# Designs tried in a protein design run: designed miniproteins, single chains, continued (4). Part 4

Each design is a single chain, and the fold is of that chain. pLDDT is the mean over its residues in the fold that is shown.

## One batch from the design tools (miniprotein)

Design m12107
Fold by ESMFold2-Fast:
Structure m12107 (fold): chain A 55 residues (1-55)
Amino acid sequence: AATVTINSDGTVTVEGDDVTVTLADGSKVKVNGTKTFSGENRPVAVEAKGKITVK
């Protein structure tokens, strides 16, 4: 499961275990725990096992 939060400052926070995030430049980042991404290289895809919740 993963939670994706779009913050008021334009950053995006991804929380979960074994979450794969694809960024605007095409790079992929593995998230275990919590990671916040800037609007400069924003997430464009999120892959996780189970439910993905967007806030």
Scores: mean pLDDT 81

Design m12108
Fold by ESMFold2-Fast:
Structure m12108 (fold): chain A 100 residues (1-100)
Amino acid sequence: MDEIKQLVEEIRKLAEEATKSKDLEEVQELAERVYELTLKSIELLRKYMDLSDPKVQEALELLERIRELARKATESKDLEEAQKLMGYVATLARVLLDLL
């Protein structure tokens, strides 16, 4: 749990940094890193947590939402769109931290 919490806290920090960046390439790089950390978080949660627990199921759903938003941000050609997507990632990561 603590290791997953640390990964999600890093996701939150990177996503918040992305919303402050004025460089599309930097936002895309931060989004790619968020995507990779999200994949690792999903893997660890599935491996070490009880998947029958509704709280764990909700955490997995939130991580899948974060994953899709980060993927869209890496593909975005518009700085404002990429920043908004990463803003949603930061919000979902905060919700997930309260759940973990």
Scores: mean pLDDT 87

Design m12109
Fold by ESMFold2-Fast:
Structure m12109 (fold): chain A 76 residues (1-76)
Amino acid sequence: SAEIAALQARIAELKDRYKALIAEIEQLKAQLSSLDPAQQEATRKKIDELTQEAIEVEREIRRLERQLAALRAALG
């Protein structure tokens, strides 16, 4: 029970972080056309960094969701 609650809390935290990362990426992409060339280059690098972080967060969510499913199955 306590371990299930901890996993659910961690998954929820990571999902919130993922949502925030995607929102920031979308905002940066929307700004690209209004920036000068030097700012566009810096912004593209930031988008790439945030995209890599989002991929890692999504992978961790999937890992924890599999652990949660396995734990629930073991308790059934």
Scores: mean pLDDT 89

Design m12110
Fold by ESMFold2-Fast:
Structure m12110 (fold): chain A 100 residues (1-100)
Amino acid sequence: MEEDVKRALEEARKVGPFGITPVHYLEKALETKNEKDLEKALESMLKVLEGSMYLGDEETKRRAARAILYVGKALGKLEEAIKKLKELGVSQEEIDELLK
């Protein structure tokens, strides 16, 4: 759990200004151990992913998708996170690469 949140935080910090909200909630989740802070981090990072896909920003897309997968692992909801990524247009091949 803590390691997955830390990995998500590393990716969120590299997203730049759009990562400010997910970074805030991920830092809160490490402090509070509260699932609700992780859920808010997931929601904010999904918005970053949607924005990156709309703008064609492949680097931000990869970082946001990886952070979403790590938050999903931390929540015990990895399969739900994968489903959300696929619904937003992230391919199975991209997801498999992100899980390496």
Scores: mean pLDDT 84

Design m12111
Fold by ESMFold2-Fast:
Structure m12111 (fold): chain A 57 residues (1-57)
Amino acid sequence: HMEVERFEAPRGDAATPEELRDYAERVDGPISAEAFEALKRMREEGGVRVRELRAVD
């Protein structure tokens, strides 16, 4: 691939909340604005740790 749109959770600001919402919905767990932000931060830190929506680490 080229270098077109390779944004993997750009710190949780430009990250598409729709994508985060999709993650939260798939887990069917703690779904809230706070949860969406948590997923965003998790992705930027270590990729994707949707399993730890309730935990910090």
Scores: mean pLDDT 47

Design m12112
Fold by ESMFold2-Fast:
Structure m12112 (fold): chain A 71 residues (1-71)
Amino acid sequence: SEVEELFSQATRELARRNPERTEFSVEELLEVLRRLGLPEADLERVEAILRSMGKETLDEDDLVRLQIEVS
Protein backbone atom coordinates (compact mmCIF):
# COMPACT_ATOMS: atom_id res chain seq x y z
CA SER A 1 0.00 0.00 0.00
CA GLU A 2 1.02 3.65 -0.33
CA VAL A 3 1.11 3.96 3.47
CA GLU A 4 3.47 0.95 3.69
CA GLU A 5 5.74 2.48 1.02
CA LEU A 6 5.81 5.87 2.78
CA PHE A 7 6.70 4.23 6.12
CA SER A 8 9.55 2.35 4.41
CA GLN A 9 10.77 5.62 2.86
CA ALA A 10 10.51 7.41 6.23
CA THR A 11 12.50 4.76 8.13
CA ARG A 12 15.13 4.73 5.36
CA GLU A 13 15.40 8.54 5.53
CA LEU A 14 15.75 8.48 9.33
CA ALA A 15 18.43 5.76 9.14
CA ARG A 16 20.26 7.76 6.44
CA ARG A 17 20.44 10.80 8.75
CA ASN A 18 22.00 8.73 11.56
CA PRO A 19 23.02 5.18 10.54
CA GLU A 20 23.90 4.21 14.15
CA ARG A 21 20.41 5.02 15.43
CA THR A 22 18.20 2.12 16.53
CA GLU A 23 15.37 4.38 17.78
CA PHE A 24 13.60 7.39 16.26
CA SER A 25 11.81 10.24 18.00
CA VAL A 26 8.05 10.54 17.50
CA GLU A 27 8.55 14.13 16.26
CA GLU A 28 11.13 13.09 13.64
CA LEU A 29 8.90 10.30 12.30
CA LEU A 30 5.86 12.58 12.02
CA GLU A 31 7.91 15.32 10.30
CA VAL A 32 9.31 12.90 7.71
CA LEU A 33 5.90 11.28 7.05
CA ARG A 34 4.32 14.72 6.64
CA ARG A 35 7.10 15.82 4.26
CA LEU A 36 6.74 12.62 2.18
CA GLY A 37 3.02 13.34 1.76
CA LEU A 38 1.23 10.86 4.01
CA PRO A 39 -2.49 11.76 3.76
CA GLU A 40 -3.82 13.91 6.63
CA ALA A 41 -6.33 11.22 7.71
CA ASP A 42 -3.54 8.62 7.97
CA LEU A 43 -1.24 11.10 9.71
CA GLU A 44 -3.97 11.75 12.31
CA ARG A 45 -4.27 7.98 12.90
CA VAL A 46 -0.50 7.71 13.37
CA GLU A 47 -0.53 10.58 15.88
CA ALA A 48 -3.44 8.99 17.81
CA ILE A 49 -1.67 5.61 17.97
CA LEU A 50 1.59 7.26 19.09
CA ARG A 51 -0.28 9.13 21.83
CA SER A 52 -1.85 5.84 23.04
CA MET A 53 1.60 4.16 23.15
CA GLY A 54 2.95 6.84 25.51
CA LYS A 55 6.43 6.66 23.99
CA GLU A 56 8.83 9.49 23.09
CA THR A 57 10.97 7.21 20.86
CA LEU A 58 10.13 4.29 18.57
CA ASP A 59 12.18 1.21 17.71
CA GLU A 60 11.83 -0.92 14.56
CA ASP A 61 9.12 -3.12 16.13
CA ASP A 62 7.08 -0.02 17.04
CA LEU A 63 7.38 1.25 13.45
CA VAL A 64 6.17 -2.09 12.04
CA ARG A 65 3.18 -2.05 14.40
CA LEU A 66 2.29 1.52 13.40
CA GLN A 67 2.47 0.62 9.71
CA ILE A 68 0.10 -2.34 10.19
CA GLU A 69 -2.40 -0.34 12.26
CA VAL A 70 -2.47 2.58 9.77
CA SER A 71 -2.68 0.38 6.66
Scores: mean pLDDT 76

Design m12113
Fold by ESMFold2-Fast:
Structure m12113 (fold): chain A 97 residues (1-97)
Amino acid sequence: SLEDIIKAIKKALEKLGYPVKSIERLSDDVFKLTTEDGKTFLVNIRKISDNEYFASISFDDGSTLSIGIEKISENEYKVTVVDERTGKTIEMTIKLE
């Protein structure tokens, strides 16, 4: 579900050092992300298939994170994060239960 995808994104961002306090839905595809230190960013989430989503996060310094989310089992998601400025890629498995 989209709610589970949002939970997977929050857990992935937390593991990367971006602690997420809340995500507010602004439209079907656009979310406002608020960190625990009070910063806000826009997140665009796109459904690719029933098991695949793409998210982009735009920061105020012009950097972006591209996040691929793939459902690999009922409670497990493969999350691939690409820092578009550096080209650094981090892959992780997120378990929701």
Scores: mean pLDDT 80

Design m12114
Fold by ESMFold2-Fast:
Structure m12114 (fold): chain A 79 residues (1-79)
Amino acid sequence: SKIEELKKRYKQLVDEILKLLKELGLKSGIEGLSIFEKKFEEYLKNHDEEEALEEQIEILEAIIEQLRESIEKLKKKKE
């Protein structure tokens, strides 16, 4: 189903963000992501799952882009 595909994509993006946060050493970011996942799971129980997942996927993709830019800037500063 579309919802199952969106949930799979959401999980992939969360896992990628977790990996990037670990590479940056952002412990508070890792804790924040865990809190966010729990709150979003509760949110989905009372809202339209398809729309909520589609909007959240777009937000997570933007976060990944910003985290990747931060890693690239740190690599350039170490060179």
Scores: mean pLDDT 80

Design m12115
Fold by ESMFold2-Fast:
Structure m12115 (fold): chain A 67 residues (1-67)
Amino acid sequence: MERVERLAKEAEARIQAARDEFAQTVKEASKMDPIQASETASAAYQALLDLQREEKARVERAREEAR
């Protein structure tokens, strides 16, 4: 169980770092043309969603292995 809690904390930290990266990307995109800004923000948001799904799956696998 301690391993699962550690992985969950690390997943949370990685997701938070990705959210901070997304916010920075949106801030930088605001200096671009509106179309480029929209495309850049959309791509960054999709990457954030993909990371969240991967990290959640890793934590759930660790929970199953611990039982």
Scores: mean pLDDT 80

Design m12116
Fold by ESMFold2-Fast:
Formats: structure tokens, sequence, C-alpha cells
Structure m12116 (fold): chain A 77 residues (1-77)
């Protein structure tokens, strides 16, 4: 959908996933308030530790702060 207003609801840095460094398609908000891409969040929990970047706020996240993945309803976001 071509909506000119909606893409500006998030700051520029929040439009790009801190893990994937790609535009957000399925943004989820963690309990810490950080916004990440759903696919990257699932991969982090399943296969590997969160990728570190110097500018990524996710360096302050712990797995214990990420409760939403186990809820099937959140997967539809």
Amino acid sequence: DDILLSPNTLPKDKKIGPISKKPLKYPITLSSGHVVELGSYQEVLHEHPAPLSEDSPIENLTLEQIPDLKDPNMLKM
C-alpha cells in the first residue's frame, strides 16, 4: 500500500532493523521498548546470539526481556 504518512511513524533509525540492517516489514516491540524485525528476532532466539553493532541498542537486551515470540498471535504481526 502506497501510504506517504505511515512510513514516518517511526524514526529513521527505527525503520531499519538493528539486527538485520534492512527495512522493517514485520516490526515487533520488545519489552525493553526496542523495535526489531520479527524474522531476525526469531533467528536470534533459535540459532545465534544477537548480532552486535556499535550503534545497535540491542546490545542492552537480554533474552529474558523478549517474551513475545512464544505467543502465536504475535507471529501474525
Scores: mean pLDDT 49

Design m12117
Fold by ESMFold2-Fast:
Structure m12117 (fold): chain A 78 residues (1-78)
Amino acid sequence: MEAEEARRYALEAYENILEGKYEEALKNLKKAKELAKTDEAKAALYRALALWLESQEQLEEAEKARKKALELDPEDER
């Protein structure tokens, strides 16, 4: 399923960011963005993107991405 693939790529990107593998994280974020069609998949994408932006010290953009993820999937509030 397209949504499952998008979520998988978003989760892989999240793990890559936590491991400091930023090039692999960006590749997986790009794939997740191309495949994310459902609110759940988009929420996972925005969570990974928020972590990426925070790792780049783009705190304002990271906060916007976190709020977007919560809007799409309100059950995930840290």
Scores: mean pLDDT 77

Design m12118
Fold by ESMFold2-Fast:
Structure m12118 (fold): chain A 91 residues (1-91)
Amino acid sequence: SLKEKLEELIKKAKEYLKKGDVEKALKYLEEAIEILEQLDPSDPRVKDFLKELKELAKEALKKVPENDRKSILRAIGLILRIIGLELDLEL
């Protein structure tokens, strides 16, 4: 299912963040948010997934090297995308 794939991608993002591989972590977080956008917004798990993805994206941003502007922009873009989805659910 899409939820099972989302949970697998989140798990992979966590594993790569723990290893310090921010590039791969960002890739899996980007894939996870794309799957999450395909889920029914009425699903009670969607808010929990958004919260977890936001915390992981913030962790990724903290771990990006200061000279890696591309990865900084990717992490910021992910955080903004997630915040936008959270705001849509609060309306």
Scores: mean pLDDT 85

Design m12119
Fold by ESMFold2-Fast:
Structure m12119 (fold): chain A 88 residues (1-88)
Amino acid sequence: EKNKLLAEGLREAASLVKNPRVQEILRRAADELEKGADPVEVISRLTRELAKLSDEEIDEFKEAAKKVSNPAVQNLLLTAVDLAKKLR
């Protein structure tokens, strides 16, 4: 149930981004969650992938995350952005 909500939020964010690299990262994370992967591991991996992106790509992800309908998923994605920026 929690995996489904997080995967849906990631799919929603992916639909809002135009950059193919950002979209691929989001879709991959959603696919892993739908296959029953641990949400903590998926978000940790997503955060590391975000840390490798350009500032422009991270900002596109952040704007998409702000538009995610579920507040808990939105908060998790925005936290991942903040952590990724601190790791750079």
Scores: mean pLDDT 84

Design m12120
Fold by ESMFold2-Fast:
Order: structure tokens, then C-alpha cells, then sequence
Structure m12120 (fold): chain A 68 residues (1-68)
């Protein structure tokens, strides 16, 4: 699923306890082909509302909330 692909790529790319750039998370989301643009936009808007950097756990929480 698109959710499993995104979560796998996040955990492969980032350490759970370190801050990550929202732009780097956006690049992962935008690279997924099996996800509608409306869902990508919703996730990206929510991530941007948290600032320029977030934790991997915060990113995962938003992605699961939008896609689950």
C-alpha cells in the first residue's frame, strides 16, 4: 500500500528521534505514485503547519491519520 511504502521510506531515511526537514518528507510523499494528489496535498499542508522541521514520529502520526 502507499502507506506502507511511505512508512518504509521514512524509517529507512531518518532516525526516529532526530529532527527532519519537512521538505525531505514532502519529497518522499511526492515520489509515491499510488497516492492521489489530494491526499499528498493534505499531508503536506499538515506537515508545513508544524514548521520547517519535525520529528519522524510526528510525520508518521500525520501520514497515518490522513491515509488510515
Amino acid sequence: SALEEILSRLYDSFLPGRPVKVSDVEDIINSVKNLPQSKKDEIIDRLRSLGDTITTSEAVTIIVKVLG
Scores: mean pLDDT 82

Design m12121
Fold by ESMFold2-Fast:
Structure m12121 (fold): chain A 91 residues (1-91)
Amino acid sequence: EEIEKIVEEVRKILREYSDLTDEQIENFVKFVEEALKSGKVVLVYGKETPKEFQREIVDFARKNNHIVVREDAVSKEAAEKIFELAKKYLK
């Protein structure tokens, strides 16, 4: 299943590139799964994400009617990887 594959990739990214607990990761990926079922991707950025990249993520989501979450425990690498994954999914 396409959605299941994306959810698993998001889970892997967050385990490697965030300070989120396993419970927080599972709550986030459940939210991602429900958004994908509704035809929307979830983009995320953290406290350490550069302001210019935050703007890029927000502008992309606003233009394409997708969801943005601010999560301070997410690294800049996680934000970038999730954004790239979302763009690949939407192709």
Scores: mean pLDDT 85

Design m12122
Fold by ESMFold2-Fast:
Structure m12122 (fold): chain A 74 residues (1-74)
Amino acid sequence: SLAEEAKQLAKEAGLPQDVVDLLGQFAQAMADGDLQRAQQLFQQLGQKLAASGNEKHIKAAQEILYYVQKKAAE
């Protein structure tokens, strides 16, 4: 599933478990067409990433978010 792919990519990138879980939930919401839930999860991810200050984690999460959005649009 898209959610499992997003979680696997996040784990391989070394992202913390809370970010892995949020990325998986975001991917599931996108796959389900639940745009309201996806927007809420996107905001939660943005807040956690900003609070971390970890540029490598921020970049990796942004790349995964882009991948998920691209795949959900196909």
Scores: mean pLDDT 87

Design m12123
Fold by ESMFold2-Fast:
Structure m12123 (fold): chain A 70 residues (1-70)
Amino acid sequence: MSALEEAVELLVALRNGAETLPEASEAGKQMALQLLRAQGADRAAEALERMLAGESTPREAGKALREDGK
């Protein structure tokens, strides 16, 4: 699976409120952060970064993704 496919699956799972996330490589995780920042979703990117660091939950990251989605 490509980093882009892993990133999209991760972001879709988070946005849909999944409590268990698909496995993503480090490249996939970094691609997800880049996609959010490229879309101007800086708050969602920060929330995802905190979740990946173990500082927040998938539910919190998913909420930020839904709220920053214009």
Scores: mean pLDDT 78

Design m12124
Fold by ESMFold2-Fast:
Structure m12124 (fold): chain A 85 residues (1-85)
Amino acid sequence: DGAEKGLLGYDYLELGRIARKRGGEKLAEEYEKKGEELLEELKKNPEEYEEGEKRVKERKERREKVFEEASETIKLMKEIVEKLS
C-alpha cells in the first residue's frame, strides 16, 4: 500500500545517507534514486505520504532509543572489564 511505499522510500533514503557517510557514492545514488521514485509516487496521494512520514518519525525515535541503550550497555561492559583487569 501507499504507507508501505512511503516507509520503503524513506528506508532507501536512509540507506543512501549511510552509504554516502561511508564513501559509497554509487551505492548512495542507487538507493537515493529508488527512495525518490517511491516518494514521488506518493506525493500524488497526500494522506498516504503523511502516514508514511509519521511512521518514519516513530521508527527514528525507536532507533535512537535503542542506540542510547546499547551505548550505555557498552560503557557498562568496559567499566566491568576495567575493574576486573
Scores: mean pLDDT 72

Design m12125
Fold by ESMFold2-Fast:
Structure m12125 (fold): chain A 82 residues (1-82)
Amino acid sequence: SPELLEEFERLKEEAKKLLEQIREAVKNKDEKKMEELLKKLQEILDRMRELGRDDPELLEMFKKFGAEVQKELKEIYEEYLK
């Protein structure tokens, strides 16, 4: 569905923006902001996964993007724990 693809791309852009904001919050040692942004990111990822229920191609796109996000979050999280 073109509508599902458009929603997926919108959510992907929001997720990338949140990752940038999370990285900035980590640099600023803003624990409260980091937690807030991480929760918002998880909500977006959950919505992207749900779109894959109707479209196997979107599900594969989500799996790849989700893996990239998890790697970046791990790196950010490890930096936060310093």
Scores: mean pLDDT 82

Design m12126
Fold by ESMFold2-Fast:
Structure m12126 (fold): chain A 79 residues (1-79)
Amino acid sequence: PEALSAYQQALGIAREIGDREGEARALNGLGVVARNQGNYDEAIDYYDQALAIYEEIGAPIDDINDVSSNYLGTVVLKE
């Protein structure tokens, strides 16, 4: 899907320029794509990475809550 390629490109650029917030946003997006494809373990890994970055940089609670909701929703769907 086009969305996957866009998020992978965004992640690469964010890492190259040291944009930690952009890196976390791209990882959250990759997690959503993985979840929608039924790849729950991969989605959880992406969300975990995004949460770690957001917590490190002191991101707004809304960003943390968005990723946390995606994480918990994915865990509930994974049997």
Scores: mean pLDDT 79

Design m12127
Fold by ESMFold2-Fast:
Structure m12127 (fold): chain A 68 residues (1-68)
Amino acid sequence: LEEALAIYRALALRELRRHVPEDLLAEAEGQLEAAVKEASKLSDIAEAARVIGRTVRAVIARAEAHRA
């Protein structure tokens, strides 16, 4: 689980850096870290991945709304 979380965190961070502007990136990274912490409490790797993926999608959508 811990190794899988590290991989998902790295992939999520890469996506955030592609889609989120620099001025919002620190807040986005904070939200990702919170999601990883919540995912680490789960016993199911698939559920952990779902939580991280959902957070990344929500953060990117929010950043896009701020640009609009």
Scores: mean pLDDT 75

Design m12128
Fold by ESMFold2-Fast:
Structure m12128 (fold): chain A 89 residues (1-89)
Amino acid sequence: MEMEKEYKEKLEALEEWYKKNKALGEEEAKKLKEAALKVIETIKEHPEDEELIEKKNIEELIELAKFLKEKGINPEIMEKYIEELEKQL
């Protein structure tokens, strides 16, 4: 039940984030969804391993931010976001 709740909360957070960033191109949208699904699957497979889940979430967010930066989507914001996330590793 609690694991089901965490999974749903992460899906809702992903949809909210995606909604805010839906002006991105089709390729960017696909990449973002794919990365987020990897984190959500980690939650499903290892729901009690909070450290693994947080680390995976941070790693996938860093990869997403790097992808968006390389595409020229808010590169200054992406660089700062990467810096903030890397401090959490």
Scores: mean pLDDT 70

Design m12129
Fold by ESMFold2-Fast:
Structure m12129 (fold): chain A 62 residues (1-62)
Amino acid sequence: SEEEIKELKETYQAQKDRLRAHAADEIARSTDPEEQQRIRDTYAMQLEALDKLYEEKIKEIK
């Protein structure tokens, strides 16, 4: 299960990194400071939720 856990971790990290990169790009492309803040807040919440779900999933695996 160690190899399976490692593979799952790498896949999940790649997805989180892609989401962060997308959020950063979207923020950089926005010209409205309030819109930039809303984008940041939304993506931060999504990243945190994904991270917690993944951590719980890993804990439940052997």
Scores: mean pLDDT 79

Design m12130
Fold by ESMFold2-Fast:
Structure m12130 (fold): chain A 94 residues (1-94)
Amino acid sequence: SHMMEEVKKLALETMEKIRSIVPEELKPEVDELIKKAKEKIEKAKSVEEILDVTNEFLAAVYHALLAAGDEATAAEVAKIGRETREKLEEILKK
């Protein structure tokens, strides 16, 4: 499905964007979360499954940042999540 491929691309781009803003100390943990998410996304059979995986990734990174005391980067992750949701709504509108 073309729409499925667009949603997968959006999810992957979102994960890479988040990786680029997290502190160096958290990059190894984020890389493992991305690896796990990519495996699930490749096997995903629906848009909903891709969204569930992406939301799990976002929540995991958000909580890791809060645990590390990096509230500012956690807020940026939440903002990226909202912007990704808006882009998703535009894809689904087509």
Scores: mean pLDDT 86

Design m12131
Fold by ESMFold2-Fast:
Structure m12131 (fold): chain A 67 residues (1-67)
Amino acid sequence: GPHRAEKALVRAVLAGAKLTPEQGRAALEVLSRASPDESVEALAARLVAAGLTPETARIVAEAFRAL
């Protein structure tokens, strides 16, 4: 959900992820629809498709899975 997505994005930024405002919005859209059971690899691939770099996508996906 959106609240979980926002928490994951904040954790990712604190872990060193650099995001433009557009990338942040795209990430929130992907994460708000993501299943808690989705793998880091599957989620990172969707985030890359949404415009994030592979490095940033991994940090964001790991932050989401850690919740």
Scores: mean pLDDT 84

Design m12132
Fold by ESMFold2-Fast:
Formats: sequence, structure tokens, C-alpha cells
Structure m12132 (fold): chain A 57 residues (1-57)
Amino acid sequence: SKEEYAKRAENAAKAAEALGRPEAARQAHDFAVKAKNAKTDEEAKKYAELAGKAAGG
């Protein structure tokens, strides 16, 4: 669901913040906001994947 994907994106951003990666956290937060505002589950999923990638990079 959109809510699950948005939560995943938020968790990725929080993980980056906890690890002291401010640039990664900021990028992941931007994608998390987009996931929350996505119109479809597919869009939310794509943004969640991008948030995870940003947080992990």
C-alpha cells in the first residue's frame, strides 16, 4: 500500500540520520515526502526504493 511504501521511505531517512549522514538523510527525506504524496502505490514504491538507495549511498 502507499502507506507502507511511505513508511519504508521514512525509515530509510531516519536510518541515514541515525548514522550521521546528513546529505543521504536529506535526499532520503525528499523521496519520503514524494512517496507520501504519491497518487498510486506504484509511484510510492518507486520513491521508497529511491529513498533506500539515497540512504544507503
Scores: mean pLDDT 82

Design m12133
Fold by ESMFold2-Fast:
Order: C-alpha cells, then structure tokens, then sequence
Structure m12133 (fold): chain A 98 residues (1-98)
C-alpha cells in the first residue's frame, strides 16, 4: 500500500535528519584528518557553513511538503547538536596539534 501524506512527510523528516548527520560526519572526518591548527579551523568553519546551508535547504523542502513546526524544530535541533559536536571535535584536534 502507498504511504499516507502524513507518513510520507514523517519519512522525509527522518531522511532530512539522516542527511544532516551524514553531512556532519563528513565534516568531522575532515577535521580529524587535518594536519595543522589552521586547517582544523578552516575545515570546521567550512563544515559549519555547509551544514547550515544543507539544513535550511532541507527545511525549505519540508515546509513545501507540509511538515509541522515540531518536525522542522526536530531537524533544526539535530543540526544544532551536530554543529556543537563538530565544534568540540575541532577544539580537541587543535589541542592535539599544539
């Protein structure tokens, strides 16, 4: 059977959260493989900017599909938590390279 519109939106929200986490994981991997403090700072800054852009693009699409404010807030929270984690990883890698 075909998914209901509500079930389809919930699936698209779950996919959006997964895409945010995958995007963050790539940025974290790049930061962990950085060779010096300047590279860590640049990769973290670029990663945060890209995460924010991906998140806003996903939210815009979800709003067009009729996602609720609660569902949108869930995606935003996932992105904010991922950005915070990326910042902590960058701080740890800077300390290792000092």
Amino acid sequence: RTLTPEQRIELDVDIAEALVLITAGIAISDVRNAKNVEEVKKLAEDGIAFLKRVTEDLIARLRELGATDEQISRVRQTAEDAIEHLKKVAEEEIEKLK
Scores: mean pLDDT 88

Design m12134
Fold by ESMFold2-Fast:
Structure m12134 (fold): chain A 87 residues (1-87)
Amino acid sequence: MKKKIAEEYYELATEALELHKKGTSEEELEEKFKEKLEELEKKIKEIIEKAGVTAEELRAFYAEQMARYGGDEEAQIKAHAEFIEKL
């Protein structure tokens, strides 16, 4: 299950990023992906909670991603998907 959710996240996030690079507006991106991203986010939260990851650990992970990949959204998406798969 975790691998499928990580793959779904990676696919949706990379598709959204490609449209953003193409000049698609924030409003159009939200309209197209909002429902699917919200459902996927709920599933990811359940996996994180079940894995026993604390809010502090999750914040540390995102802080590291910003420090390492700030501005490289493709690398951030890949790292986040890998994180989900490893939980």
Scores: mean pLDDT 75

Design m12135
Fold by ESMFold2-Fast:
Structure m12135 (fold): chain A 120 residues (1-120)
Amino acid sequence: SKKLIEEAKKLALETLEELRRLSEEAFEIANIPEEEKEEFKKRVEELEEKIKNAKSLDEIKEQFLAFVKLVRDAFGKGVEIAEKNEDWEALKKLKELWDKVMELVTETEVKLEELRLEEE
């Protein structure tokens, strides 16, 4: 139903905005180069547009999972930089931030699946 698709889009976009904020905090902690931050921002904007234009619950979930991968890759780069610098305090903060990311991702995936089951 069109209503379920709109609810899924709203949920995915709200979670994406929160994940973006957590990623920006991670970039600050890890001292990620500005070029990498700009590339991340561009990729996020592309994925937001794809979610807004999605025609099915499956398309919304696919683009949301693509965004989760983008966030995971960004955190992985931050961890690598912190490890090379032996910045154990930054590593601890990045781990705590990643735990928050995974909680939000899991909650959103569960809610998206509930909306998919209502479509049946």
Scores: mean pLDDT 87

Design m12136
Fold by ESMFold2-Fast:
Structure m12136 (fold): chain A 105 residues (1-105)
Amino acid sequence: SSNRKKIAQQAIIITAGATALEMLAYLDPETSQEFKDLIREVTKLADQLEKAIIYDNASDEEIIKLAEEIRRQIEKLLKVAPEKFHPALERLLEQVDELLQIVKE
């Protein structure tokens, strides 16, 4: 139960980070449509993960599967992102890795 709250808090941080990055990408004329579509997908997956943890009482296996998919989408983003977005994307990846570590404990 203590661990569940920590997992939920980490999911909220991931969703907040993805949402902020999506908004910044849409305001920036240097971002490609491919980058905008990929960050939108990351934000959607992050929201699904947060909902699954908080409202749907998702299993550890389901949480891991969703988090690993988010991780894969962020790796795709790093290949198409302008350099200025790389620090924020790397931080988001670290936040996903932290969630995976908490779940696997």
Scores: mean pLDDT 88

Design m12137
Fold by ESMFold2-Fast:
Structure m12137 (fold): chain A 80 residues (1-80)
Amino acid sequence: SLEELMEEFKKKVEEYKKAVEEGDLDKAKELHKEIGKIVQQMLDASKSKEERDKIEKQVAELMKPVFELEKELLEKLAKE
């Protein structure tokens, strides 16, 4: 169900953050693919544009900390 997909998404996002913090690139890469797959499944399961927009907003809010971490890493690498 959509609710089960959202819970799995939240779980994978937390695992992804931990993998990035620990420097486990192989695990982070796998989790990144799984997160993308879950997001696509949630969007495909949406019954209306309104439901899709709500899902996209929730995903964006939950991914904000991840995008900020990735941005900080990119800025650090750009200074090398």
Scores: mean pLDDT 77

Design m12138
Fold by ESMFold2-Fast:
Structure m12138 (fold): chain A 99 residues (1-99)
Amino acid sequence: NSEKVKSLSQEEKEKLLQIYQIQLEKADEVGELVREKYAEEIEKKNGISAEEAANMAAQATLQLILGLPVDMSKFVPEVRKIIEEQVEEVEKKKKEIEE
């Protein structure tokens, strides 16, 4: 939201950038977690590589954090739970920074 960002104070802009950095970092963390713990199971179920599975999970996490729709049916139940738990953690941290 470029128009909203232009109207913010310097302090508010810094908080917004910090929130975006945390959102991106958390999406990357989900991708790495999926690669480490669930990649083999996802490959077996979906016929995709560990790297592709990790990228899909990271992308889905970021999309959900940004309030965008995500097709969760592509993921095994364990991965869906991880994505949902990490999205909730980001929302908690966002509230702490905004206050």
Scores: mean pLDDT 74

Design m12139
Fold by ESMFold2-Fast:
Structure m12139 (fold): chain A 87 residues (1-87)
Amino acid sequence: SAADFLREARAALRALVDGGASEAELLAAFTRILREARARFPPEVARELADKILAYLYHLLQEAGVPQERRDALVRGATAAYRELLA
């Protein structure tokens, strides 16, 4: 289900951030999640999931105390991936 997908995606991103994953690893995971959402769900549902996952990633990075420069780079990359795959 969409709810299960969202839960799994959030858990995966949290585990990567908590484990100290690189910017490249986080961006690759986020992009993979967006491609999977696009493949599995109707376009409107995929966009809703992507919006929720992007918002979660932003809050997760902020709460984890990730340095501003790294947060900015990750959010730019994530937003670019979102626009390319789902806009």
Scores: mean pLDDT 83

Design m12140
Fold by ESMFold2-Fast:
Structure m12140 (fold): chain A 75 residues (1-75)
Amino acid sequence: MKEEIERFREIIRTYERDIEGLKASDFPNELKIAGLERGIEELEKLKKVAPEEVLPEIEKLIEKIKEEIEKLKKE
């Protein structure tokens, strides 16, 4: 159980790093939005199999990504 929770937390940290890298990239806003939307889809799938203890962390990350998408769409 503890080892599985740690594994999911590492996966979440990897997604956080990927999102920050995408935000810092020179990619067009359309490509950034597409990447962020795929990230949400993958995190929603992760929620279905994740331990209850990490669900709030995944939900918080999804919300953060949604906020970034809205900022990019205001272009």
Scores: mean pLDDT 81

Design m12141
Fold by ESMFold2-Fast:
Structure m12141 (fold): chain A 104 residues (1-104)
Amino acid sequence: SRKDLIQEKTLAQVRRIAASAEVLVVERLLATKDFPEDAKAELTKLVTELQQLIQQIDTLLKQFDAAFEQGDLETSRQILAQIQQLIDQVQQIIARAQQIIDQL
């Protein structure tokens, strides 16, 4: 239903905002702390991956809005599922970055 899609999309946007804040913490630590070169290289790679995934989520959110405004609920649901999968991937990469930081 439209109501369910609006609720799930709103929760996905909240999760995206929270994930972006966590990425910002990793970026700030990477910029301000003297990490070993190997750890710095891996964290830089993970931050780049996270930035690309967040940009993809933002693109999909715009595509969701376009499909939803046209009344295409099936396409809207498919896009939302892809957004949720990308957010889950972002959370896994953040957890890996935190693990690296904790081992320093």
Scores: mean pLDDT 89

